# Designed miniproteins, single chains, continued (3), part 66

Each design is a single chain, and the fold is of that chain. pLDDT is the mean over its residues in the fold that is shown.

## One batch from the design tools (miniprotein)

Design m10278
Fold by ESMFold2-Fast:
Structure m10278 (fold): chain A 74 residues (1-74)
Amino acid sequence: SREALEQRMLAVFLANLPSLSDEQAAEVGRVMREILERELSLAEMEELRATVKDPRARAVLDQVIAVYREALAA
């Protein structure tokens, strides 16, 4: 379900939150929100992911996106 997907993505984000700066956290949160709210295709998600240039923010985003990719494949 969307609810279960949102909870899993949020759990990954929150687990990494203490290791992120406010700016990094805001960037990951922005992309995660866009993916969920717009129900992005794989191609649109890759384009949005490419806007995240900070390596630490991208690493956390990749963990969050892995949950979304699994849901898209199912």
Scores: mean pLDDT 81

Design m10279
Fold by ESMFold2-Fast:
Structure m10279 (fold): chain A 94 residues (1-94)
Amino acid sequence: SKEEALARLRELLREVLREANRADAASQAVLVHLGVMLHEVMEMIEADEPAEVILETVERQTAAILAAASDDPAVRALVERVRAEVVELIRELA
């Protein structure tokens, strides 16, 4: 449901912010961008935007985030996992 998707996105945002608080400056910038993306996705869900529009936004923003990311495998793995979970949540809402 929409409420369950928003609850899971809030949990992902809390995890991302926790990791950002422990990261170096370069990784913090990447994780802050990931948090901004999660907020935008939540706003799009609240506005009842079409699933394809949300998915396009997630893929476009994640590509930009990864392009700006350091070679830190833990940071890149977190970004990829969050992307995969968000994509799954949006597909379940469609």
Scores: mean pLDDT 85

Design m10280
Fold by ESMFold2-Fast:
Structure m10280 (fold): chain A 47 residues (1-47)
Amino acid sequence: SQIDQLQQAAELAREMYEKSTGGGTRGTMRTLYSHSLISLQNLLQQS
């Protein structure tokens, strides 16, 4: 489902954020994780 896909995307973004050591890369991964969480929250509110 779309919810499952967003949960997987958020978890992958979190893992990449945790593994990132460079400031720029870490910032990008943080943004991706944040956007994934917002999308997931919006979808869950519609359920």
Scores: mean pLDDT 72

Design m10281
Fold by ESMFold2-Fast:
Structure m10281 (fold): chain A 62 residues (1-62)
Amino acid sequence: MDRARNLAYYASYLNKTKGHKAADEALQRARDDPKVGEELAEEGKKMRDQQEQQQLLQKLLS
């Protein structure tokens, strides 16, 4: 459950910053190798944690 959500977040980040092809490639890599999928999900989790901290900081400034 959390892995799929974190992978989706990472793919969304890539789509927004590097385009849909990069997002598709990341998702394909995750499908081809479950271990790579876990590594990409961990990156997505770190990005989500960073965004949540950024939003908390924004609330403190406003």
Scores: mean pLDDT 77

Design m10282
Fold by ESMFold2-Fast:
Structure m10282 (fold): chain A 78 residues (1-78)
Amino acid sequence: SMMEEAKKKLLEIEAETQKRIKEAVEANDWEKLLEIAEEHLEELKKLKEEYNVKDPNLLKLIEATERDIEALRELVEK
């Protein structure tokens, strides 16, 4: 099923993103953390488009990632 493939891809994206976030946070690299969040948002939007995902959980994750990017931009500007 295309939806099962989309779910598997989402889990892979989330696992890699979590690893990258941990490394950036441990390095106190907030600029890198912002880059990771922006890349994560692009990957989630691409997944939604490629698999035509209408799952509200993916939509909420995209919205949460957009909010995280806004917060990180404020942090990096200081």
Scores: mean pLDDT 84

Design m10283
Fold by ESMFold2-Fast:
Structure m10283 (fold): chain A 100 residues (1-100)
Amino acid sequence: SKMDQIIELTREFFERLVELLEPRHPGLAAFIRRELEELVKDLRKAKSLEEAVELAKRFLDGLLTFLRLYEKAHPGLVDVAAVEELVEETKERLEEILEE
């Protein structure tokens, strides 16, 4: 289903994000894994595919903002440019699922 595709894409995003973060900050990676499970629950409760995509996109934007602030507070722990690229790629793929 398209909902399962949205959830799988969201899980893939988090796996890639954890790979970027875990070598430098295992604790931040663990926090992000917990946030993923809560997001998946919210996505499953969405009343439409459009709502699920909007929830996922808003979460990705909020996570990017958090990681930018975290990098400013703890320089050298987050590759912000790599995270920004991953967020943009994932948002584009979420929109493509709706257009199918």
Scores: mean pLDDT 83

Design m10284
Fold by ESMFold2-Fast:
Structure m10284 (fold): chain A 88 residues (1-88)
Amino acid sequence: SSQEQYLRQQIDQTRNDIMQMIDDADLSPDQRDQLRTIMDNQIRFQEQTMRMLIDRGVPFSVARQVMDDQNQQSRDNIRDQIDRLQSQ
């Protein structure tokens, strides 16, 4: 559906934003690999949440809000992890 396509596009945009944040950060290769693993786990969880919301017939406005909140939380979590690693 167009609604599922929109939500998938927002998850893809979130992955791209996080990848850019990791690549732009002054991090060791091991630290980048660790953050990419965290990102992959977060994205997998978001995809599962999206499928659950669609399968249960949750109204699009509600599903969009839930996914927007999760996308923002994923960005914030990776930003916080980068800040902690760079402060050490």
Scores: mean pLDDT 89

Design m10285
Fold by ESMFold2-Fast:
Structure m10285 (fold): chain A 65 residues (1-65)
Amino acid sequence: LLGNPVLVIRLPPGTDIDAVIERLKAEVPGLLEVRRHPTRPDALVVVFKPDTDVAAAVEQIRAIL
C-alpha cells in the first residue's frame, strides 16, 4: 500500500559515493534500489524490497560502512 521502506545515509565529504553504492548492491541482499540523493550530494537513498528484514539489512549496511 505505502511505499517500500527507505533509508537515507549521510556519508563523509569526499567519500566515493559510486563505490559505496556498488558495494551495498553487491553485499546486501533485500535492496530494491540504491542511488544518490537527488538534493544532497553527500547522501545515499536505500530502498528495501517489501518483505525485507530491514533490521538485518541495516546491520549489514553498518558492517560495510
Scores: mean pLDDT 77

Design m10286
Fold by ESMFold2-Fast:
Structure m10286 (fold): chain A 76 residues (1-76)
Amino acid sequence: SDSAWQQLVDTVGRSRKEVEEAARKGDWEEMEKIIKEAREKVYKLALEAGFSEETAKRLAELVEQSLRAAGERAAK
């Protein structure tokens, strides 16, 4: 559904800000927790939005990689 897609986009944006804040504080444990929770939410929302399991898994993986990279950049 369109609602699930909007929730997915909002989840990514919110999680990115939370990841960057945790990384700036040097809280790598909190950063990894946020990334894991965001990955799981993105997977579920992608399935709810009507994507295939394979596409949902790929989206979740890309979000995980993007969030980790954003945290690493923010910590520098």
Scores: mean pLDDT 87

Design m10287
Fold by ESMFold2-Fast:
Structure m10287 (fold): chain A 58 residues (1-58)
Amino acid sequence: MSKEEAIENAVKAIEESKGLATARTAAADLRRHYGVPASVDVAAQTVTLGDRTVKVDR
């Protein structure tokens, strides 16, 4: 799986799953697998995955 595809899969999982908790897990996994900078902003309810930002648990 390419880095871009891994990011896309993470975004999809976050959107189809619960949200914030899933986002934290996906961000940690992307950092571990690909060294992709990833963080969760609880106040903004967003997650940044490399160059992408998605909404979580709206």
Scores: mean pLDDT 74

Design m10288
Fold by ESMFold2-Fast:
Structure m10288 (fold): chain A 56 residues (1-56)
Amino acid sequence: DIREILRQYYYNPSEELRERLEQLVADLQPVAAEQPEAAREVQEQAAAFAKELEAE
């Protein structure tokens, strides 16, 4: 669901969506520990997303 929230944020940026994105990124941390290969791709996308979020 990260992709959908990311898409909404780019289309209609708001503080509510920003908070939801930060929460979602935090929720991804446990997944990386259990499934490193699958989680790595998601984390790379999340890292790139966080970089764009900081630029906005």
Scores: mean pLDDT 62

Design m10289
Fold by ESMFold2-Fast:
Order: sequence, then C-alpha cells, then structure tokens
Structure m10289 (fold): chain A 68 residues (1-68)
Amino acid sequence: SVRDQGDQLIRIGDSLVDTDPDRAIRYYDMASGVYRIVGAMSTDPAVSAAYHARADAAQARADALRAQ
C-alpha cells in the first residue's frame, strides 16, 4: 500500500545515513512526498494530520542531513 511505501522509504533512508547520506536524503524526501499524498487523500482530519506530521518528520530528517 502507499502507507507501507512511506514506512519502507524511511527504513531504507535510516539504513543509509552513515554510509550514503546523500542517498538517505533522497529517500527521506520521497517518504515525505508519499505521506503528504496520503494525508491529502484522507477525509478524516485526524488521519490527515497524522500523515502530515509524518511528512514533516521525514523532511526534518532530510534537512538535518543537508545541514551536516
């Protein structure tokens, strides 16, 4: 599912942080995009807010790696 894809992209990003941070950034950016799409498609405000929070967290991980 699209939800599982976001979670898988985070796991791949996490596995690459120490060995290939540029690639980890790309995976976190992709995860952020996936979570934003799921959030935007959700009609439940609580579900939408939860996915937007996950998207923001993924973006924050990417931004932290860029700042190194």
Scores: mean pLDDT 86

Design m10290
Fold by ESMFold2-Fast:
Structure m10290 (fold): chain A 76 residues (1-76)
Amino acid sequence: SEKYEQKGKEAEKKGDYLSAAKYYTVAGLEALEEGDYKKAADYFNKAVRYLQKAGGDQVAIDQLTGLAKYAEEKAK
């Protein structure tokens, strides 16, 4: 979703990495529902990056990494 991508970019500019990760995760899930696997992969990879910067939970990082890889394979 462009709405959640924009919110992610705004959180990113403020240095709010946890909120950026959350917004990019929602954008990725919406892209998966729409069958846009390339966008989903891009959003999940951004969510992983910002969650790592936020010192986020390793289980959540691993789950998002798995979703990104799944979307990358489906995009081919």
Scores: mean pLDDT 87

Design m10291
Fold by ESMFold2-Fast:
Structure m10291 (fold): chain A 71 residues (1-71)
Amino acid sequence: GSMAAQAEANRYTAKALIGVGLATEAIFLADRLGDEEIRQEAIESMKLPVDEQLKKAEEILARVRALQAAA
């Protein structure tokens, strides 16, 4: 249903925040979603170089855009 679609979109948004280096914002979103996996990914992302974070963000944002276009 729409709630499941929103949850999936929010997860991709949190991953995009991680990729851009906004780990704190991603943790806040993960707490709201109750998603410990996303929270852990945010913590791990703080150890990655910015270059790798940007590449991951581009990939995730492309997937989020595809989901939004399909909705």
Scores: mean pLDDT 70

Design m10292
Fold by ESMFold2-Fast:
Structure m10292 (fold): chain A 79 residues (1-79)
Amino acid sequence: SSAETAQKLTYAISTMEKLGVDEAVEHALEAVRAAAQGDVETARRHLELAVELARKGGVPEEIIKMLRDALEAAIARAE
């Protein structure tokens, strides 16, 4: 559900904020915003940047997977 996706996204972003990967958080939020506007191309680009920056920042792979899965679900609803 969209509510469940939002909860998982909030948890992943909150964890990333605690780890100080602010640029990854910014791109994750831009991906959510673009997906909500139906801009699938922009949403995918920001998703890829968020994942790359999170990985570079040492975010655990479990949290990165949660972020990716939640953003992919949001993008799929925009298609």
Scores: mean pLDDT 86

Design m10293
Fold by ESMFold2-Fast:
Structure m10293 (fold): chain A 92 residues (1-92)
Amino acid sequence: MSPEERVLQALADLRNLAMEHAKDLTPEQRARVDRLVAELSRAVVEYLLTGDPEAKERAIRLARELKAIFEEQGHTDVVAAADRLIAELEAL
């Protein structure tokens, strides 16, 4: 798997786990997660297409914000998925 494919797989895994656990969130947290997931997906795609370091920094920040929401709820699988995405992005 290429480094870019690993980033996309890590993003897909994070999105799937976040959506699975969305039922355990408040409506306000769910709306925030939906927005963060959409913005994160756009930032990752922008970085992979352009190599823009600002898009990379934005993606890492958004992944950390998602991590914080699910860490508060004790969803360690979502936290691990976010950490994996951050690590794969930093390795590019």
Scores: mean pLDDT 88

Design m10294
Fold by ESMFold2-Fast:
Structure m10294 (fold): chain A 63 residues (1-63)
Amino acid sequence: SMAEKLEQRAREIQAKTIRELGEKENFDPEVIEEMAKLALSGTDQKKIAEFWKKILEAQKKKG
């Protein structure tokens, strides 16, 4: 469906952003890779959301 295509693109962008921001905030590289792969496949969405929140909070604390 059209929604599935949009969601797939969003997941690809999200995975790339998770990798870039996760590395910038010095998270464990293995965890970052796992989270990016989960974001791409759309599995464990809640786990991805929690990891994203941790990245954003880490950035907020910096400045």
Scores: mean pLDDT 79

Design m10295
Fold by ESMFold2-Fast:
Structure m10295 (fold): chain A 79 residues (1-79)
Amino acid sequence: MEVKKIYKIISEVKEVDYIDPETGKLAKGRLFPTESEIVLSEEQTEGAQPAVTEEEVLEQAKKEAELLGAELVIEEEVK
């Protein structure tokens, strides 16, 4: 069985200040939510790159979620 772990980082809608082109004054807008996926795929190729541990990838995903102020969602795909 092949198991892939997918870490999804979903950014929340944030208010951002922008210059209204009609009035020339500062107005409040919305940043469109961004979704980033970190896919852990086990590539078993001879002479491949060194394996990274799940612990290292999880730590990296957590740091990225904290930097973006986003929600971290972990999904497992079984084949």
Scores: mean pLDDT 56

Design m10296
Fold by ESMFold2-Fast:
Formats: C-alpha cells, structure tokens, sequence
Structure m10296 (fold): chain A 95 residues (1-95)
C-alpha cells in the first residue's frame, strides 16, 4: 500500500482533508493509520471496533488523531475525553 510509506502525521492530514471536504474515508488509508497507532500502543483493535460501532468511522478517526497529537505533547486523556473532543471537532468541521 502507498499509505504504508507515509508517517502517522501525513496519514492524519489526509484523513482530516477528506473529512473537511465531505469525502468518504478510504478503507486502506484508515486501516494503515489504525495499524500504526496499535503498534505504538495508543489504542487496541477492540477499542477501535467499539468506537466505530458507537460513533462511526469519522469520529473514531478524529479520536485517534487527537490521541496521537496529545501523546506527542506528553498528554494523556481518558477515552471518554478523547471521544468528546472528536465529536466537537466533527461538528465544527461539518458546520
């Protein structure tokens, strides 16, 4: 996959651009992004499945991006706090 060669930051930027444009998220792009975050120990496959089932793919993708950004800054928030921020971010983007 062309996405495997990209950094997590580059993958996050592509996801954000697609959400801003109202475009569908590429399954391959999402799978590669998820795999990289699981490899970093930031999230589990089961957490991702639970989030996608409850909130959908866009909110889950935003939650993963927020968790990664906060981790780079040495900040750790609960899953509930991350998901609330992701919901607010999606609402702001779609307005």
Amino acid sequence: SKYKELSIEELAQLILERIRKGEELDKELLEVFKEKLIELGLVTEEQIKEWEEKYGEKVTALALIIRYILHQDGLELSDEQILELALEALESIEE
Scores: mean pLDDT 84

Design m10297
Fold by ESMFold2-Fast:
Structure m10297 (fold): chain A 72 residues (1-72)
Amino acid sequence: STGLEITVEVVEETETKVVYKVTVTNRSDRPVLATIEAPKPPEGFEAEKESVTLLVPARATVEELITALKKK
């Protein structure tokens, strides 16, 4: 059982851009490296990266943004 909670939310959505906020909370007493896959963007959009790797300190919360942009 991991002490990790992961949430993903859309924090910005326009006709050319979608921004996802990934929040990772580590409830354990040790630091954890977490790799989270990027959400699949809408058709015609491309995510800037396929995954993010975050070092989450013990009893801490880390946030990262992933942006998807409309293809040319």
Scores: mean pLDDT 83

Design m10298
Fold by ESMFold2-Fast:
Structure m10298 (fold): chain A 97 residues (1-97)
Amino acid sequence: MMDTLRWIAGLARAAVTGDPAVGRAVARNEALSKEEVLELLDEAAKQPHVPPALVEAMKAVVEEDAEAVARALGVSLAAAERLLRELPEALAAFDAL
């Protein structure tokens, strides 16, 4: 889950600044709490070019709410549960590249 929180924070910062390098720097910050990531998503939601549905999906992932993920992405509950289970390992593997 720590890697998922860092990557979501990085995506939120990249969306606000328009700079992927800033997003990558934030994604590697080990001090980010769940609350700090939710605050970054709230800032991203204020940007007119950021889709509200994407912010809601990311918040649901941060909260580990499979039902909210399923609603936000329009997928089955089973698919949302698999995404929450598998996403931290996939993001950790990607960061190791």
Scores: mean pLDDT 68

Design m10299
Fold by ESMFold2-Fast:
Structure m10299 (fold): chain A 92 residues (1-92)
Amino acid sequence: MKIKVFVRGADDGSYEESAEAETEEEALELIRKQLEKFREMGRPVVIHVETSGSIELAKELAERIRKIAEELGYRVVGIQAGPSVHMLLEPE
């Protein structure tokens, strides 16, 4: 299954990264690396994840991404999980 990950700055949208992952673990590693990078910049982040229409996978990924974000010192401002994941994160 292909999971598409999009990460951008929520403040100005000027920096965007996108990647494809074949596993949940690969997607979470990509997200973690991007969140670490944005945190070093002190910037708020929008994450969007496409799960090929799997609502179940989107909900699982949303919860796991939330945990990673909180571990990295982000506040989860908004989360939507349906056929895709959308999250707004701010550094604490």
Scores: mean pLDDT 79

Design m10300
Fold by ESMFold2-Fast:
Structure m10300 (fold): chain A 65 residues (1-65)
Amino acid sequence: MAAKEAAAALFAVGKAVEVPELEVRIEDGKYVVRNRVDSPEARAALEEIREIGEETGVIEVEELP
Protein backbone atom coordinates (compact mmCIF):
# COMPACT_ATOMS: atom_id res chain seq x y z
CA MET A 1 0.00 0.00 0.00
CA ALA A 2 1.72 3.13 -1.31
CA ALA A 3 0.67 5.55 1.46
CA LYS A 4 1.97 3.30 4.25
CA GLU A 5 5.23 2.72 2.38
CA ALA A 6 5.74 6.47 1.92
CA ALA A 7 5.07 7.09 5.62
CA ALA A 8 7.53 4.35 6.60
CA ALA A 9 10.20 5.84 4.33
CA LEU A 10 9.72 9.31 5.84
CA PHE A 11 9.96 7.88 9.37
CA ALA A 12 13.17 6.04 8.49
CA VAL A 13 14.71 9.23 7.07
CA GLY A 14 13.69 11.15 10.18
CA LYS A 15 15.25 8.48 12.37
CA ALA A 16 18.49 8.62 10.38
CA VAL A 17 18.69 12.42 10.72
CA GLU A 18 18.39 12.07 14.52
CA VAL A 19 21.31 9.60 14.71
CA PRO A 20 24.60 11.59 14.72
CA GLU A 21 26.56 8.68 13.25
CA LEU A 22 24.37 8.67 10.12
CA GLU A 23 24.07 11.10 7.24
CA VAL A 24 21.22 11.41 4.76
CA ARG A 25 21.41 12.65 1.18
CA ILE A 26 18.92 12.90 -1.65
CA GLU A 27 20.21 11.55 -4.96
CA ASP A 28 18.11 11.01 -8.09
CA GLY A 29 14.86 11.02 -6.11
CA LYS A 30 16.13 8.54 -3.53
CA TYR A 31 17.22 8.96 0.07
CA VAL A 32 20.77 7.71 0.61
CA VAL A 33 21.71 6.89 4.20
CA ARG A 34 25.33 6.27 5.18
CA ASN A 35 27.17 5.79 8.43
CA ARG A 36 30.09 8.15 9.10
CA VAL A 37 31.31 6.12 12.09
CA ASP A 38 31.71 2.35 12.43
CA SER A 39 29.70 1.68 15.60
CA PRO A 40 27.17 -0.95 16.70
CA GLU A 41 24.49 1.74 17.03
CA ALA A 42 25.07 3.00 13.48
CA ARG A 43 24.99 -0.54 12.09
CA ALA A 44 21.76 -1.37 13.92
CA ALA A 45 20.10 1.81 12.64
CA LEU A 46 21.30 1.11 9.08
CA GLU A 47 19.88 -2.42 9.22
CA GLU A 48 16.44 -1.12 10.25
CA ILE A 49 16.53 1.55 7.55
CA ARG A 50 17.65 -0.99 4.94
CA GLU A 51 14.62 -3.18 5.74
CA ILE A 52 12.30 -0.21 5.16
CA GLY A 53 14.22 0.69 2.00
CA GLU A 54 13.73 -2.81 0.62
CA GLU A 55 9.97 -2.53 1.19
CA THR A 56 9.63 0.97 -0.32
CA GLY A 57 12.41 1.19 -2.93
CA VAL A 58 13.06 4.85 -2.02
CA ILE A 59 15.92 4.41 0.46
CA GLU A 60 19.46 3.25 -0.31
CA VAL A 61 21.92 2.28 2.43
CA GLU A 62 25.71 2.55 2.25
CA GLU A 63 27.99 1.11 4.94
CA LEU A 64 31.41 2.52 5.77
CA PRO A 65 34.10 -0.22 5.77
Scores: mean pLDDT 70

Design m10301
Fold by ESMFold2-Fast:
Structure m10301 (fold): chain A 93 residues (1-93)
Amino acid sequence: SPITKSMSNSELADELELAVREGKPIKAAEVLQIALYKFKIMPYSEPMKFVLAPFVKKMTPDEVKQLVDAIRNDDKDALVAVLDALGQKYDTK
């Protein structure tokens, strides 16, 4: 996959939107996981994309837009708020 930890926030946002639009929940989950890693919200873990994929598949278009916008705008607070609302709670330790 061309998705890497070196991608910009804009590139990650574009890839997340595209993966959701193409019905690729595992790819969307991988993009989301890399974004969460870059924002220092969670550590990267290869199997986590398979845990996240069912949740991404259930997201509404509005919820996807909120995640895409938060990533694109480098807005960690907005990203954490969206994830908390979706039951993907940020570890606030």
Scores: mean pLDDT 77

Design m10302
Fold by ESMFold2-Fast:
Structure m10302 (fold): chain A 80 residues (1-80)
Amino acid sequence: MEEQQRIEEERKKAIEELEKLLQQYQVSPVPKEVIQVVKDAINTLKTNDLTVQQIKELMEETKKKIEKLLEEFDEQVRSI
């Protein structure tokens, strides 16, 4: 059905997006916390039956956490 198809599509896209981010961050000098956040998000998407809205919210929260961690890391360097 269309609804179930949209949920599966969003879930798969979210996992693929996070896996790509994980690969990029693993080869970049980033805090370990960033890698952990991505791994936790992937695990949540694989473990839980989420709606499209919940998947989008998880992706937004995950991206915000990553952005905040990267900004805090960069800010610590710049504030010196």
Scores: mean pLDDT 78

Design m10303
Fold by ESMFold2-Fast:
Structure m10303 (fold): chain A 87 residues (1-87)
Amino acid sequence: SAEEQARKERAIAVLEELARRLEESHPELAALLRQGVAELRKAQTSEEADAIMRRLLNEALRVAHAEGLPFSELVALMAEADAAVRA
């Protein structure tokens, strides 16, 4: 649906903005997010996109922890990235 496609495009934009903000401080997390974006762009169904997002979230939490990024800071950066793409 158009709504599902719009949600996918918004998720891609937020992840790209988040990756840009993280590339100097947390380069492994930024690289993972960019890889996830590439996979999302290839997804043709909402079910495929949901599966990619679930895997990406699990991997991102692991990498963020390994790079010393606290969960609260990750949430704040995601909120800032979302606000930037909505502006």
Scores: mean pLDDT 86

Design m10304
Fold by ESMFold2-Fast:
Structure m10304 (fold): chain A 72 residues (1-72)
Amino acid sequence: PPLSDAEIAEAMRDVRIAVTLAIIPKMTDEQIASMSDKEKETLIKELEEAKKRYPEYAEAFDKMIEKLKEAL
């Protein structure tokens, strides 16, 4: 059978987490400031969900969330 909606959502989250871990820590404050408030808010929500899924990386996600919130 095809993957369940939950399994697809987990796979999507894993890809986004990998991209986020690779990219966001390397973003400059200027690059973050150039994002729209809506884009920042959406990314913050995604990072908060990722933190629940991967508590081992919670500190890295918290730093990213704080950086995004400070740029709002």
Scores: mean pLDDT 70

Design m10305
Fold by ESMFold2-Fast:
Structure m10305 (fold): chain A 95 residues (1-95)
Amino acid sequence: SMEMKKQILLGSSVGMLEMMFWETKKLYEKGLLTEEEREKIAENVRKIGEQLAEISGDPRLAELGEKIAEAIKKGDIEEAEKLLEELERHVREIM
């Protein structure tokens, strides 16, 4: 079904975002997260947020992706984690 396909794609996309964030947090905790890496990660997070919004039809996911991307770009990994938790709650609401 189209609804089952949407759930699979949303789950896969949020799972990729969580995995990327886990790596980012580990690099940050070790003092190994460079400014260049933060910029690249931020761009990828923004794109995933846009993809989540397209799949779900919920523009809030793109807005949250942008906020997470900006937090990562600034090196505020703790804020990025809280925003990711909010994004995960929104995804659960629409699944």
Scores: mean pLDDT 87

Design m10306
Fold by ESMFold2-Fast:
Structure m10306 (fold): chain A 86 residues (1-86)
Amino acid sequence: SMAEIEKLIEEIMKIAKEMGEIAGEILRFGTPKQQKEAMEILRESQSILDELVDKFRRGELTLEDLKEALERLKENLEKLKEILEK
């Protein structure tokens, strides 16, 4: 449904914001190793978002695509948190 799609997009946007905040802290205060690991996770996360945009442009975006992307982004957010805790 449209309402479910909108909710998933809002959740994805919220996760992306949190990732940006945590990555910003790592890039500002982290070691070179932590900064490199954070940049790799950000690149992977951008790839996920780019795939969603491409599917949307093709009229192929599904609820399952959004749910899968949200789970992958949540996993990447947790990895960023782990880097910050090192």
Scores: mean pLDDT 88

Design m10307
Fold by ESMFold2-Fast:
Structure m10307 (fold): chain A 97 residues (1-97)
Amino acid sequence: MDYEQLAEDARKTADFLKSRGDTAGALVMEATAYALEAVKAALEGDFEKARELIEEAVKLVNEAKDLLKSQGVSSGGAGMLTMPATVAIMEAQSTLL
């Protein structure tokens, strides 16, 4: 699997969402890209880089959740809307075990 290509595709989707005014969705896709890069780093044995990329992905997910809640989305709704990035982060974390 080409994790670099998948991360680039996620970033292109983030740019598209930004162009449509979906800042929260863009943050979710950017977080997903970092998580995919973390999987690649872990598979290559660079666990320090993988952890740094996971930390950045988590930061972006939290920023997206805070933005959604500030716009009137419930905590549950924010959790659902950020789920794709959260799942990718969990997959990346599992590669460190």
Scores: mean pLDDT 85

Design m10308
Fold by ESMFold2-Fast:
Structure m10308 (fold): chain A 93 residues (1-93)
Amino acid sequence: MEPPSLEEYRKLLEELEKVRESLTPFELKYLEIAKKALEEGKLVVATGVTSKADVDAVLEAGKARLAERGLEVVGEEVLQVSEDEVVVVLIAK
């Protein structure tokens, strides 16, 4: 997926903040990670929900896609959605 522009990304974070009370624990963690990355001039890319068993494959695929666009992955987070499911978050610049 093409990352949104910095302005679109900021607007998305503002919309998520408006519904903060309706966010799940993992969405709240994503919002905090995304806000910090934005303050540092970095991009955040989140995967769809994936199995814990597939995390390494999803990380490698995500890093490869970002590298093809000239972006370096400088951070990664794995956010637990359920006991067996996670969202992988990549921070790039």
Scores: mean pLDDT 75

Design m10309
Fold by ESMFold2-Fast:
Structure m10309 (fold): chain A 77 residues (1-77)
Amino acid sequence: MESRVEVYPGYILITAPSVEERKKATDTILKIVGADNVMVVSVGNEAMLARRDGKFSDEEFEKIKEALDFPVERIEL
């Protein structure tokens, strides 16, 4: 399993086997999108950041992609 980030309209899924990698990705994304704007749920090797209102913007996606060394995918469904 490879470390990856998937950005859906209403949530972001972070997959990484390392706790340190997941924490780094989560902290980086929270800095970009704002911790008050999302709910964080952690399950096994995944962390999900669910938007409280609206959807993630193209600007937020680009900032996440630039900030992380993980593969970052934009998913419209």
Scores: mean pLDDT 80

Design m10310
Fold by ESMFold2-Fast:
Structure m10310 (fold): chain A 64 residues (1-64)
Amino acid sequence: SLRERALRALREAADLLGQGKEEEAIETLMRETGVDREAARRALELLKQGDEQRAVDILLEAAG
């Protein structure tokens, strides 16, 4: 499902953020969910704030 892909992509992005690879995290979110860069950046910002649920919701809404 798209929700499962979004959760997997966010977990990969969190690992990349832990490595200081913010651009690679954004590209991973775009590649895995098909969202545009702006949506990926918004989701990543929520992930940085610890709000995984809102990050998922943004990816699902933007993926339309």
Scores: mean pLDDT 85

Design m10311
Fold by ESMFold2-Fast:
Structure m10311 (fold): chain A 87 residues (1-87)
Amino acid sequence: EPRDYIRELYDYSPEVQEVLRETADALVVIGVDEDLRLGIPLKREELEVAARAARRLIERHRDTNPAVAKRMEELLRRIEEKLEELE
């Protein structure tokens, strides 16, 4: 069976798996943030993946690091605005 790359992380300890998931989400949102600032065209699917990643990071950091949560909320707003522009 073709395995999702995320499922391969289950071979690691739960602590390592959570760090890898959060790292993957962070890398996705960093890349999309940079592309949006540079005016690079993004596909709807890429924006939707980034929006979900940003929402997960907001929920995770809201109580622990409000500054990170606010930055993710600002990015999510820009992603949602870009999604509205796509026909």
Scores: mean pLDDT 76

Design m10312
Fold by ESMFold2-Fast:
Structure m10312 (fold): chain A 106 residues (1-106)
Amino acid sequence: HLEELVERARELAEKASESTDDLYIQATMYYIRRALRAIEANDTEAAIHYLQLARYFAQLSSQNLESFKAKSIIEYLDEAIRAAAQNDLETAARHVLEAAEILLES
């Protein structure tokens, strides 16, 4: 269910944000949370915008992450943007959840 995916991803993003002092990782989590709220509101345009901002800050944070983790996070965010652009918000939420899980693991 979309609502369960959004809630799970939001919870992981919030926990990951609290576990790091890295400003770029915190910004990535902040925009992931904003994107999830937009997905929950069925606002595809806002979701894409916030996912693009999350991707931008994830790119900047890549210097502070293991290269394979940074690459995976960016790839999942890119897949989420593509899914949202096709109005597939459930697939977008799933890819955001995958990105948030890697960020929490880091």
Scores: mean pLDDT 81

